# Designed miniproteins, single chains, part 2

Each design is a single chain, and the fold is of that chain. pLDDT is the mean over its residues in the fold that is shown.

## One batch from the design tools (miniprotein)

Design m39
Fold by ESMFold2-Fast:
Structure m39 (fold): chain A 76 residues (1-76)
Amino acid sequence: MKERLEVESLIALGRMWVGIGRILASRGKTEEAIEAYRKAIELLREALERSTDPEMQEEARRLLEEAEEKLKEVEA
């Protein structure tokens, strides 16, 4: 079950970076927010690539969509 733990860790780290990006964006730290969202996107894409669990795939996809939307807002 090492692969499952790795995917869970990637999702958790991705969620954390989405949160960090949101805080940085709210503080007007645009460049730092962009970097945080990009990091979240990379981690969540990796989680989707590695996961075979439908629930984990759904969670990762949902977080990925949020991170991508927030990145577009901040880059505007």
Scores: mean pLDDT 83

Design m40
Fold by ESMFold2-Fast:
Structure m40 (fold): chain A 86 residues (1-86)
Amino acid sequence: MEEEERKIEELIERLGSEDPKVRLEAALELSKLLMEVSLEVFEKYRERIEEALVRASGDEDFEVQLAASMGLITVAVRKIILEKEK
């Protein structure tokens, strides 16, 4: 699913934007996308997504911090699902 992979990479880049509104939108969209992507795509991008969201959870903008924290909860849930599929 090349469209989903491209969107993940784009949203990770946007989390580094100088504009807090862009970072907020990226964190929210990435959190939503994480609920929709296949487990295979999630596994492929998991470390990069987690690193980006951990950085954003320390953002100077409180709304970005909250959105990133919600994304990290989604990552944790998806990891648990992957572990149960062993």
Scores: mean pLDDT 80

Design m41
Fold by ESMFold2-Fast:
Structure m41 (fold): chain A 117 residues (1-117)
Amino acid sequence: MITLTESGGGTVKEGGSVTLSAKITGDLSLISEIAWFRKKEGEEEKFVASIDLFTGEVSYAKEVEGRATISYDRAKSTAYLNLNNLKKEDTAVYYAQAVDLATGEVYWGEGVELTVV
């Protein structure tokens, strides 16, 4: 079973930076992609960033492009989302997602809260 344990949220000042982390455990040989999504109160979950673990290709949503960096540390089995120049609109619960290549199944973290003040 794949599990994602997220950390690095909390309260951060506008204009600051934060790094969110997702530690992945289980059979990692099946994981092809890691993505970050965010959910704001009263809204649907929205894509933020992704990284393909085989190619290293990254993708970003337009609202965070130029402010976000996604990376993956294979030795630590940890994905990172760095967000710079934080805006109050970045306040959300952030969820990491891992995609199983063999089944097409997706695994979600429980979410980490970010509040920008």
Scores: mean pLDDT 85

Design m42
Fold by ESMFold2-Fast:
Structure m42 (fold): chain A 78 residues (1-78)
Amino acid sequence: MTPEELVEKAAEEIRRVADEGLAAGMSFDEIQEKIREVVIKAAKELMDKYPFDEAVEATRKLAEIAGQVLDEARARLA
């Protein structure tokens, strides 16, 4: 698995968590905490398996995706 494939898999999980959370009537804070857990777990796997520079870049991309998904969730709850 490449760093890019791991980011894509984690991004899919983040989007699923947001969609399922919204459908279940979860609060924004609850959705944010669950997404944070996914990001932390993925970042730890990246740091464990890949060189530091690749892991940092992949983690930044994942954080950007998580931010976008959270912004969309916030807008849908407004």
Scores: mean pLDDT 86

Design m43
Fold by ESMFold2-Fast:
Formats: sequence, structure tokens, C-alpha cells
Structure m43 (fold): chain A 68 residues (1-68)
Amino acid sequence: SAKEQLEEAKELLEKAKKSKDEEEKRKLLLEADIQLGVAQLESAVTKDYSLYEELIKLEKEIKELEKK
């Protein structure tokens, strides 16, 4: 479900924040971005707008960390 994919993306983001290795951090951020994309697609298909704000907030956090 979109909610489960969103929670997985959040866990990957938290692992990225805690990682001391830049290469591992980049890989975790990429995986988080992929899971976020899946959550966005599932949300759109099911017309579940309740996750919209959380999806936007998570996208901003991932992009901010990717900027370094």
C-alpha cells in the first residue's frame, strides 16, 4: 500500500541520516526516493489524498539531504 511504501521510505531516510559513509548515504537516499515514487503512484491510482502532505514533506527532506 502507499502508506507502507511511505513508511519504508521514512525508514530509509532515517538510516541515511545516521550513516557516516557518504556512498552508503547516497544509496539509502536513492532507495528512499524510489520508495517515495512508488507511494506517490499508488496514492494517485487509489485517489488517496490523505497522504499528500506527508509525501510532499518527505520529498523535501530527501531533496534537502541530497543537496549536501
Scores: mean pLDDT 80

Design m44
Fold by ESMFold2-Fast:
Structure m44 (fold): chain A 66 residues (1-66)
Amino acid sequence: SAGPVAQVMDSMTPALRELALEVSEEVERLGEEYRRAGGRPDALDEAGARSTELVRRLQDAIERER
């Protein structure tokens, strides 16, 4: 069954849905990279910075659609 996130994404514009997927993929990729690096601090810092930037982009896109 579809969770709340999936239901929200179904009601989003294609642009918002694409950004939401980009955030999900980037977080997963950097988490895996961090594991392979044996806990390299810069990999985790990159994940945090990238997530913050993508959240900002999602917020801007939502505001532009209003």
Scores: mean pLDDT 65

Design m45
Fold by ESMFold2-Fast:
Structure m45 (fold): chain A 55 residues (1-55)
Amino acid sequence: SEREKRREAILREASGGVLEIAGAVYRVVGDEEEGERLIREGEEIRREAERELEE
């Protein structure tokens, strides 16, 4: 259903945000390479979810 697809897109956007937070934590504790990778992955997930939410 349309509502279910929108819900899934919102959850994916939230998941991307969680990955960005995790990446920031990794950078703070000294794993900058993994942190950068997680932030980039989260950003990509969020961009894809935003496109799906644009109707």
Scores: mean pLDDT 81

Design m46
Fold by ESMFold2-Fast:
Structure m46 (fold): chain A 70 residues (1-70)
Amino acid sequence: MDDLAALEAAADAAAAQVAQTDPDLAPQYRAGLQRVVDLFQQDLANGGVLMSQVIQAHKDLLDWLAKKRA
């Protein structure tokens, strides 16, 4: 909700962690995380009307990453 700074830090940390194992995958993952962060900020600016889409985009990104690493 709040803690956008923590979300950005978590995104950077998650991408850095992926870069340790899959450096080619890390830029795509970081770009996907940025899209989720941007959607979250957009949703906050619009009064929270798109939160379900933000959650879905994040879930889709995590599923994508898991399948790429399987």
Scores: mean pLDDT 74

Design m47
Fold by ESMFold2-Fast:
Structure m47 (fold): chain A 83 residues (1-83)
Amino acid sequence: MSEKMKRIIHAETLRVFGSMYYALGLKLKSQGKYEEALESYKKAKEYFREAAREAKEVDPKLAEEAEENVKKVEELIKEIEKE
């Protein structure tokens, strides 16, 4: 496996973890568990940021998608912090 392929797989894996924490955060918010939802969103944000960094030089489309996911999670964090 090439170094480029390893970085793409790593970035995809980080994005999957981000998506899992994002989904968990949404579920917790729907249950009124706002503090737990906030923690899950913060973890999702970090994984998406790492995915974007890892993908930037090897898969620009994946990097862009991960950056969009970061922005979506940041808006959800702001919603909870404002309420």
Scores: mean pLDDT 86

Design m48
Fold by ESMFold2-Fast:
Structure m48 (fold): chain A 56 residues (1-56)
Amino acid sequence: SLEQILTEGLILLVVYKNLGYSPEEALKIAVDYFEKKGIKLNEEQLKALEEMARVL
């Protein structure tokens, strides 16, 4: 679901930004994480994660 993706994505984005990764790098890590789990993100989910990375 969108809510589950955003919750897990937010955790990944916050953790990796705190480790010194840029928002763009943290976003790539989050997208790669979901892809490796067999989850293909749709346009709505990707846009939401991009917006979260931008404002965090």
Scores: mean pLDDT 84

Design m49
Fold by ESMFold2-Fast:
Structure m49 (fold): chain A 66 residues (1-66)
Amino acid sequence: GMRVVATGLSASGATAVALLAIGHGGRAEVSGGEKSTVVATGLDEQGAREVAEAARAAGGKAEVSG
């Protein structure tokens, strides 16, 4: 499965990205601070692409691997 690490998100942005990853059959771990990070795993190629695009659209950064 593919992995997406999304950083620089608001709390609402992180929630939306995490729910999208779960909707694609993956897992998501959310960690907070002034900005939130989401680590999404167990994604296929399409799910990883859509999660990364959603994170960038929310004003964050995303790194895809797998």
Scores: mean pLDDT 86

Design m50
Fold by ESMFold2-Fast:
Structure m50 (fold): chain A 60 residues (1-60)
Amino acid sequence: AADAAAAEARAGDLGTEYQKRVKEIMEKLIKEKGEPKSFDELVEYSQKVAAEIQAELAAA
């Protein structure tokens, strides 16, 4: 029970950190490229966000 609760708390913290990072990277992309105007541009932004988050996690 305690171990499961600790794992869930850690997963929740990671989710919050992930959301914060998504916002930061997305804001940078919007500042540099502007707002996504199509679904294809939104997909491109999402892929770049995911790539940067993966790079940050690998560096940690």
Scores: mean pLDDT 72

Design m51
Fold by ESMFold2-Fast:
Structure m51 (fold): chain A 67 residues (1-67)
Amino acid sequence: MADEAERQRLADELASKATALAPQIVADFKAMGYEEPDLDALTARLAKVGYNGGVQVWEERRRAAAA
């Protein structure tokens, strides 16, 4: 049970952080000479990538603990 609850909590936190971070990333891309990306699309992508990465790290730690 703890793993499932912890994953959901992490996913929610990552989504919140992605939403807060997206405007800064847009500004950084523009400063680097890239065309300004769609903020909503970027936020959705960041949340998805962050969530998937977090789940992967959690699964790897869980397997290591079980070994």
Scores: mean pLDDT 66

Design m52
Fold by ESMFold2-Fast:
Formats: structure tokens, C-alpha cells, sequence
Structure m52 (fold): chain A 60 residues (1-60)
């Protein structure tokens, strides 16, 4: 489970960096926030934090 969540967050972050869009950023932000509230895996939490930061940057 954690590995799939990590790959999902990394893929979302990579997609957002390659082609930033407000819709994608909102989706990535929502997923990252959910992961930060539900996960206890440090690797997944770190990936979610990075994804949230990039999404917030695009949405600003």
C-alpha cells in the first residue's frame, strides 16, 4: 500500500512539474492532504509534503 501511494504522489508531482495546470494542482493538493492525514510512513509523508508544496506553488 505505502509503495503504491508513494509512486502515485511521485507521478503526480512529476506530471505537475512537466505540465502545470490549476486542475491538476488542485487534485494533487487534495491527495497530498489526505495522505498527510492518514499515512504514518515517513517516506510517504515526505513525498506528500513535497507534492503539496508544488501544488500550492502552482495554485498561488
Amino acid sequence: MAERMLKGLEAGLAALKANPSRALAAAVRHEAQHVLETSTDPRVLEAARRALEEAERVLA
Scores: mean pLDDT 80

Design m53
Fold by ESMFold2-Fast:
Parts: sequence; structure tokens; C-alpha cells
Structure m53 (fold): chain A 91 residues (1-91)
Amino acid sequence: MKAREVGELARELLLELGYPEERAEEVAEELERWLRENPDADVEEVKKQLYKVAAAEFARQGKYEKAREYAEKADAMEEFDAFLEKLKAAE
């Protein structure tokens, strides 16, 4: 069972992003429930998607150093660089 580990990761990432504790817990519980209902889900792929979402959100907040760190954890630096260029073009 890895649902709890993924939920804890989601909670920690949301708190680091500045979300309220109550919202972080709500999202973590929803993700844990989804994983329990989808036992064939690739836990590592879910973690990778969480890191990608965190990287994008940190970039939107102007926290580019943290955004890059999470993009590296997701093995998505090329995708992140493309996203960052689009974000800068929209400003």
C-alpha cells in the first residue's frame, strides 16, 4: 500500500506552496481515496505528476529555484523550460 505515502507527499507539497493546512489535507485525502479505488495506478507516475504540478505552481509564484528543483525530481526539465517561456511571454 503506497496511497498514504503519495497523500503525505501531496500534503507536504501543497503546504510548501502556501496552501492552507485544511486544503492540503483535503487534496491528500482525495488522492489517497483515488489511489485506493485505482490499485493498478503507477504510484511513481503519480508522484512524478505531483512534482510537475508543484514545479509549475512555484514558477507561477516566481519561486524559480524551487520550481526547477521539483522539475528535476519529475524528470521534466525540458517540459518545465517550455512552460517557463510561455509563462514569461504571458507577462
Scores: mean pLDDT 77

Design m54
Fold by ESMFold2-Fast:
Formats: structure tokens, C-alpha cells, sequence
Structure m54 (fold): chain A 64 residues (1-64)
């Protein structure tokens, strides 16, 4: 259980880092609206995945 909680926390952190990286790419490519839009879609998908993992983390922490 504790190991599963640690794995989820690491995955959530990885997703947060990836989201930040994609937001930096949007800023660097402001002159390309098509690329900005594609990056925004990827960010939204990663944010949904992060929320799913955060819900799972809450469930596991309730078992402690």
C-alpha cells in the first residue's frame, strides 16, 4: 500500500513536470497557433490523467 502511494505520487509529479514543459513550448511557439492548439490538447489530456491519479491516491490514503 505505501509503495503504491509512493508510485502514484511520482507519476503525478512526472505529469506535472510534463505539463509545465508543454506550457513552456506554447510560450516559445506563440507565433504558431496550430502548434499552440495541439499542445493545449495534450496539456488537457495530461491534466485529466493527473486528476484521475489524484483520485486514486485519495482512495489509497483513506485505507491508511
Amino acid sequence: LKEEIERLKKEIRRLEEQIEFLRELQEQNKDDPALVAALQQQIEELEKERERLEERLRELEEQL
Scores: mean pLDDT 83

Design m55
Fold by ESMFold2-Fast:
Structure m55 (fold): chain A 87 residues (1-87)
Amino acid sequence: SLEEVINKNKEKLIKAIGEENYQFIKDVLERLVKESKEKPSLETLEAVKAFIAGQLLSKNPDFSVEELKKIPGVGEELAKLIAELLK
């Protein structure tokens, strides 16, 4: 379920990125499921969560459509939606 994706490694992620950034990722994933034309798989949602967390830990975060398209299960339309939600 989306709830299981959100709650996976929750404590570890909060320690790494903080509560506010964790809540931001949760909000992005919930909006992505609501607003996408085709509902992304749970595997894709888990990959998106991991990607956003990884970028937030990077010295040079990159949330461009080109980088988002590298996420497993993310095509151009989904990458554009994620980029819009990350603004």
Scores: mean pLDDT 84

Design m56
Fold by ESMFold2-Fast:
Structure m56 (fold): chain A 84 residues (1-84)
Amino acid sequence: MKIEIEVEEPKKLPSGDLEVKVRARADDGTEVVATAIGNEITKELSVYVEKDGKRTAVGRYKVEKFTEEILKEAAVQAALDALA
């Protein structure tokens, strides 16, 4: 199955949290949006997947190092897992 992934530019929210959104589309037309939201000070990440208008929390954890790449990787993996 071919999956197309679109990663949005990381956005700093008014709360100070960093948000990364990933849109993934499969060959069968299934589309999911994964969102990773993290706080640089607490180093907590929350990951959500939206599929068919339903939003599900799929992970919440702490990281030793907080980077945009870690949020991007978490969102991409969540989107891929939702399409598998």
Scores: mean pLDDT 79

Design m57
Fold by ESMFold2-Fast:
Order: sequence, then structure tokens, then C-alpha cells
Structure m57 (fold): chain A 72 residues (1-72)
Amino acid sequence: IADTLAKLAEEHGLTDIAERLRKAQEEYKGDDKKLSEALAEVGNELDRLGHTELAGIAYIAAGILKSIIENK
């Protein structure tokens, strides 16, 4: 889902956000907590920029990863 969010960000001209997402996926591979935190931060940034739907997707992705960590 983080990869899907990166593609959607690129389609909306948010190249910097897409690059941040891809970097976070690579850097935090196997660290779901840090990836969840990065997704939540991206969601906050998208919401500030007025991309509310993309922010919602980022928050859902962060919540899913957090749920996996807490219920594993």
C-alpha cells in the first residue's frame, strides 16, 4: 500500500513525497514501526497541502502496520 501511495503521489505531481515514501520503504524494510511512523508523517504533510484523500490513504496504511505490530 505504501508503493500504491507513492504512485498516486507521483501522479499528482508530488514527486518529493513519492521519493520519501520509496526511500522509507527501502530504509525501513523489516521495521514496520518506523515505516508506520513515516507513513503517518507523510499523511500529515499531505493533509497540510490539501490532499485529504491521499492523506487518508497514508493514515490507513500507517494504522494497518501499527495493528500488525500490536497484534502479532
Scores: mean pLDDT 78

Design m58
Fold by ESMFold2-Fast:
Structure m58 (fold): chain A 67 residues (1-67)
Amino acid sequence: GLESELKKRYLEYLAGLYGKYLLEVEGAESVSYKVVDEETVEIRYVKDGKEYVLVLSLEELEELLLS
């Protein structure tokens, strides 16, 4: 429904902000993200030639960005 779509768009927005943080502050070489569902996002990034995968809930992503 519309509510689920809005939640997914909000997650995508927050994932984009965190991806920018990883690139600009943490020195990541590349970042990609995928909204899995209305509560979950997968973020993949490369730093120092190593790939990292984070599976984050909406609450965890808000805590990372707003703390």
Scores: mean pLDDT 84

Design m59
Fold by ESMFold2-Fast:
Formats: sequence, C-alpha cells, structure tokens
Structure m59 (fold): chain A 86 residues (1-86)
Amino acid sequence: MTLTLTFRNLNDEQKAYWIAWAKELAARGYDVEVEVEGDTVTITIGNLSVELEIGHILRAIGLELDGHEVEIVREGDKTTITVTFK
C-alpha cells in the first residue's frame, strides 16, 4: 500500500518534527519520500502495512477533532491524507 501525507500551514517546529518522523521511518526500512515546499511537507510511503495505515487514518481523525482541516482519499491501494493546521 502507498500512503501520501500532506501537512499544510506548518511552523518551523512542526516541519522539523514531520521531517524527522519520515527519516526515522526510512531508517526502519520503509520506502519514504519527503518533499518540503514553504510551510507544506509531503511524505509518501510506498510499502506501508495495513496496521500503520489505520494508525495514520486515526491520527488524521484526531487532528480533525482538534479543529484542523483534514481530507482522506482512498483509491485502490493508495491512501492520501491532507491536513491543514490552524
């Protein structure tokens, strides 16, 4: 499965957090790509397990409940989660 996480409207501390998180996943053997554009970080994971995908979906739901804007789109074996922070 492929998971794409897009985080928008990040401050510098939030960008550093997500970049470090993605690097840690790559170090654990995941197929990870990171793109940074201004206040946006996009992380693509090509070999994600179902359990980790569910974990990211639940995290995104938690961010929506905290008042952030969240979009979740699923197409076959690809899931895209977009979060816009307030």
Scores: mean pLDDT 77

Design m60
Fold by ESMFold2-Fast:
Parts: C-alpha cells; structure tokens; sequence
Structure m60 (fold): chain A 98 residues (1-98)
C-alpha cells in the first residue's frame, strides 16, 4: 500500500541518516538506495533520498555519482511541485570539487 511504502521509505531514510552520521557512508548509500525504491510513489520522499545519496557519495569522494543523484533530486523536487533550489545548490558545489 502507499502508506506502507511511505512508512518503509521513512524508516530506511532514518537508518541511512544514522549510518551517515556515524561515518559509514557505504552503508548510507545502500540504505538510501533502498529508500529511493520504497519512495517510488512519493516524489518528495524520493527527492530527499536522492539528496542523501548525493551527500553520501560526496563523502566517499565519488563526485560523478554525487552529481548524478543531485540531478535526480532536482527532477524529483520539480515533479513534486517543490522548490529544487537546495538540490541545485548542492549540485553546483559538488561540481566545483570535480
């Protein structure tokens, strides 16, 4: 159900954020990828999960992957009718590190 999908995505994002704060960026990537899949019906939650993927890949020094996921976040925010400015700012900052 959509409610179960949203609950699952939210739990996975909480777990991913915990891994990210602990410095376990590889685990954060795997959990945010699962969150993206769970958030498929909700573009707002997908956008947040894509930001998490971009942030985790940036910490791993994988700037090309970080750029890719921040671009997906921009698209998901626009799909949700939300301001993509935060995702665009992240995208521009990570491009300077490439």
Amino acid sequence: SPEEAIARATELMAQADRAYRAGDYEKAVELFKQAVEAARPDPRLRAVAYIGLGDAYEKLGNYEEAIKWYEEAVRAFEEAGLDPSYARERLEKVKKKL
Scores: mean pLDDT 90

Design m61
Fold by ESMFold2-Fast:
Structure m61 (fold): chain A 65 residues (1-65)
Amino acid sequence: SMAELEEKAKRLAAEIEKLPTVKSVKVTDGEIEVTLSGSERENAVVASAIQIMGIAEGVKVKVYD
């Protein structure tokens, strides 16, 4: 259900917020938007980790740097 997707997205967002270089995380309609503020190399590694987490949980994640 959409309510279950929202709860899953919020839980995943809380885990993403703990990662290095994460500046902000926003959850809207069961989707996550992440903004990174590290170096190009650091952001590439962190963005890859975030994308894998999103795929594993079935949550759509958009990463900006």
Scores: mean pLDDT 85

Design m62
Fold by ESMFold2-Fast:
Structure m62 (fold): chain A 55 residues (1-55)
Amino acid sequence: SALVEEAKELIERGDWAGLRELLRSLSPEERSAVLRALTEEGVLTDDQGVRLLTE
């Protein structure tokens, strides 16, 4: 939950580099949970957003 809110703040600021760094610091399970929450809330609806987070 706190990780999801931090990820949202990074996206709101357009800090995609910071978001990628956050995701890289997480375990695979935590990373999957954060990505799922962001997509379920409609924050990541575009292929561009997904690519920036996974590439």
Scores: mean pLDDT 73

Design m63
Fold by ESMFold2-Fast:
Structure m63 (fold): chain A 63 residues (1-63)
Amino acid sequence: MADTEEFWHEVEASLYIMKANIALKMGDKEEAAKYYEEAAEHYERAGELEEAEELREEAKKLK
């Protein structure tokens, strides 16, 4: 059963999390917060509401 929309949103969320982690390693907390917010939006669209909330919390800590 192909729920391709949720799958692609989870993939996009994972890519933004990777970008956020790279930004953190570079010391760019503002860029990392931006990527965590983008990842949270994609998890929310995938129905992963708890994952989205955790990423929004991480983004708030970086602002």
Scores: mean pLDDT 80

Design m64
Fold by ESMFold2-Fast:
Structure m64 (fold): chain A 55 residues (1-55)
Amino acid sequence: SEAERMAKGAEAGLAAAREMGAAPEVLDLIQRGLEAAKAGDAETAARLLEEAGMG
């Protein structure tokens, strides 16, 4: 599903952001986007990930 693809992308993005030392605010947005995607809320996930610079 769309949400499943977004969750996979968010997991990879979160790992990369942590590796690069991203600000806590960015990490929080990616994690919240991942949680929304895992819950099947693709719309909320897209918004949060886009705000984190991943969309």
Scores: mean pLDDT 81

Design m65
Fold by ESMFold2-Fast:
Formats: structure tokens, C-alpha cells, sequence
Structure m65 (fold): chain A 69 residues (1-69)
């Protein structure tokens, strides 16, 4: 699984924990990544929109997505 697919799966795993504004910010960053944007910049934008607890949940879900293949 590539980094963008893993990010999409991580987003789906925490989507219900997010406000509409947080979801919009994460979806915008994912669109940038899918369009060939810098993955590191997209990840920073996503994480900066989230609370520390949501950041932990996102990182855990991302690690699972990468490891589950």
C-alpha cells in the first residue's frame, strides 16, 4: 500500500471523531497528496488540523494500514 492509500484508510478510521471543519482540512490535504503534492506537507497539514488525541489515533491507524498491506 502506498502512503496516500494508507493516509486515506487512517482518515476513514478516525473520520467519526472529527468535526466537519477538521474533515474538510484533512480531505483537502488528501486531495493535494493525490494530485502529486508533497506527502510530508500533506501529512503536516492533516496533523495540524487534529487534536493531540486525534493525531495519536491517526498515526496508529496509518501504521496499521501500512503493516496490513
Amino acid sequence: MNAVEAMEKAYEAIKDQLTPEQRAAVEKALEDARAGGDIGTAALKMLSALTPEQQEAFVEAFAKAINEG
Scores: mean pLDDT 80

Design m67
Fold by ESMFold2-Fast:
Structure m67 (fold): chain A 108 residues (1-108)
Amino acid sequence: TVARVAEDARGAMETLAAVALEHLRAGDAEAAIEAVRAMGEGAKELARTHPEAAEQIAAAAEAAVEALEAAARALGAETSPEHAAQAEAVIAAAREAAEEVRRHVAEL
């Protein structure tokens, strides 16, 4: 069902966003970016296999990215200029991933 696919997508994207944030807290921006990219690729795959839920999947990815951006900015502001730069790199990768998912959905 569309609702179940959307719920599963939301949970998976929230989990990957939390993993990215945990890597960022540990000072591992590269691992955080990999987690964000995995979220985007997973969203694209789900949308391809469930085109009837594609809009909900894209919306879930966008919501997860917005939450990650807010959390990453807050973390960056409380630490150091180096950590702030790492947070901005993760935010940029997250925005790119969400845009890629939206573009993929538009082409289905």
Scores: mean pLDDT 83

Design m68
Fold by ESMFold2-Fast:
Structure m68 (fold): chain A 81 residues (1-81)
Amino acid sequence: TPEEVAEAARRGVEKGVAGDLMTPGQFARAVKEGGGTDSQAAAAGRGVMLAGANSDQLIPAEKAVEAARKGAEAPLPKSPF
């Protein structure tokens, strides 16, 4: 869920894996370090990118957490077939 993504990212940031500014890739890693799943990490990275960050652009960690939460709320129409 979006809240689980945000909580995992916050725990990862608290472990010092990201610092004050982070890229989408660093944020995805923080979600995994905080106990998130691979799909939650991918959703977090996409959320940060959708907030206007290119892969090399740094975003403040708190804003990245909020962007990931909102990005994870966006439904993607994926059929299993």
Scores: mean pLDDT 62

Design m69
Fold by ESMFold2-Fast:
Parts: C-alpha cells; sequence; structure tokens
Structure m69 (fold): chain A 60 residues (1-60)
C-alpha cells in the first residue's frame, strides 16, 4: 500500500484549489478515524475509504 505521506504529497502537488478544499476535509476526518483505530483492520478500512475519496478528487 502506498504510504499516507506519498498519497498526501501527490494530492497536494496536483490538486486544484477546489480539490484542495475537498482533500482537506477528507484528510481531517479520516486522520481522526485512523488515530482512533485500535486494530490494523480498522485502520486499513479507514485508509481504504480515504484513498478512494482522494483518488476520486485527484482524478478531477
Amino acid sequence: MKSLDELIDEAKANATPEQQEKLDAVLKEYADRINQATSPEERDKALEEMKKKIEEILKE
């Protein structure tokens, strides 16, 4: 799996202002979910959802 840092870096580098606002909202909400995850399963699920939203935003 791609590291969170790599995902964020790519998102920021290629995002338009509109995409950046959407990314900020997604990153904030999923960062909280990831931080609260007590198991690898919970964390991976949150990462998977976040990744999907980020990829959709980045796609334009």
Scores: mean pLDDT 73

Design m70
Fold by ESMFold2-Fast:
Order: structure tokens, then sequence, then C-alpha cells
Structure m70 (fold): chain A 75 residues (1-75)
């Protein structure tokens, strides 16, 4: 849970940076948050049956793709 909390905190900081017009800083913070979120998803998947693990990883990949596209639009 600590990694998930850190990821959420970094996403909040990224959102704040966007509001301040610091898009480059927001992108770096979001990338760090995504790295932590990926580790959380992988750890959760390792504890689940294969079918559920695949679902968790797919949801994370979809979220990552949407977030990265949104950040590119802000550049």
Amino acid sequence: MELAEKALELFKKAKEAIQKGKIEEATKLAEEALELARKVAEELASKLPPEEAEEVLKKFEAYEEKLLKKLEELK
C-alpha cells in the first residue's frame, strides 16, 4: 500500500504542476507515479490467479496509455 500511496501523491503533485503551467515538471512527476503504480500492479498480480492478474495488468496498461496521451496533448 505504501507504493500506491506514493504513486497517488506524485499524481497529485503532477496535477498541481499542470495547474501552475509547469508541464515538463508535471510529466516527470507523472512518469515517476506510473513507475510506482506499475510495481503495485505487478505485486498485486503476483498474488492473484492468472486470469485476474491479466485483468489487473490490462487495466493498468489502459490507464497508463490514457494518461500519457493526455500529457502529450498538454505539451
Scores: mean pLDDT 77

Design m71
Fold by ESMFold2-Fast:
Structure m71 (fold): chain A 64 residues (1-64)
Amino acid sequence: SEIKKIEEELEKKLKEHNEKMKKELEELEKKGISKEDAIRFTADALRSIGDIYQEYLEKLKKAK
């Protein structure tokens, strides 16, 4: 199923994004950033997740 392939791609991209963001946040925390800066970084990372979901929705529309 085309839809199943699109769903599997979404899961893969979200997993890869989560791993990347965790590593980047850990690196920033080691450099002694403030809790406020860490929260801001997290907010920006969540926006990137939104972009992944937007791409997923566009692919679903085209698969119909």
Scores: mean pLDDT 81

Design m72
Fold by ESMFold2-Fast:
Structure m72 (fold): chain A 58 residues (1-58)
Amino acid sequence: APEGELSDGSKLILGRDVNTLTFPDAKVTVEGTTSDGKKLVVKAKTEEEAKALLEQAQ
């Protein structure tokens, strides 16, 4: 999945066919923490995809 970094240093993970310019198409946002203690934000079209990406990045 595409990833990036937010201006506050948080890690951003995007689901398939979601990008930073098309956030309105991402209906689900899930927050968590990476193994390094950084805040993680996941945006996806479905809750299932968002949770799967969050688990992979923790």
Scores: mean pLDDT 65

Design m73
Fold by ESMFold2-Fast:
Structure m73 (fold): chain A 55 residues (1-55)
Amino acid sequence: EEREKALLNVLKAAQAAMNGDRETADKYLEEAKPYLTPEEYANARAHIDRLYAET
């Protein structure tokens, strides 16, 4: 349940990052963080940062 919500928040963060909304993207990542493993969080953070670099 919490894990699925966390994964949805990661997807919302990616969507916000693609729209140029870094504040919203960071907010969703922080909301997901407690429900992710350290590896999952690190991978999500890297993915979002990569989206920033490509826009």
Scores: mean pLDDT 78

Design m74
Fold by ESMFold2-Fast:
Structure m74 (fold): chain A 84 residues (1-84)
Amino acid sequence: SMALDEGEILRSFAYMYISLAKLFASQGKLEEAEESLRKAIELAKKVAELGDTEGAEEILREVAELAEEFGLEEVAEEAREALE
């Protein structure tokens, strides 16, 4: 269905933003890394709305782990709250 295809596209976009966050963090650009991770959280919420709860939870867990690693405590908390 179109909704299933949309969910796959949104998951791909979420992982693109996660990759951008890793790149920005490697350059010391923590504000840009934070913004990229927040975009991934918003995409994960849309993925969950389309019924892919497992895919959304996987994205949110990865965002939370990376945010913690980068010292982005607020984003880590946002991702963990979205998991609950």
Scores: mean pLDDT 86

Design m75
Fold by ESMFold2-Fast:
Structure m75 (fold): chain A 96 residues (1-96)
Amino acid sequence: EFEKLKAEAVAAAKAGDAEKVLELVRKALEKFGARAGFEVARAAADAALAAGNGEAALAAARGMLEALDADPNATLQQLLDAIARILEAIGLLLEK
């Protein structure tokens, strides 16, 4: 079930559906916890960036930050990973 939700988030990210990406990341966060939510968000962000979908990538990166905010053991490295994806997503949005 977790793998199915992750696959759905990646598919939404590849399709450029920013709203669905954030919805699925939040669902993963609520159902499977902060670490799982971060993993789904990261996978969706990477998929959106690879597809050139800036808005979906930004939504996924936002989901990464929401997962980190919910995680009492969040690391600086995870925060830097989220920031890097936000910057790449903004770069894609500026190329419209």
Scores: mean pLDDT 84

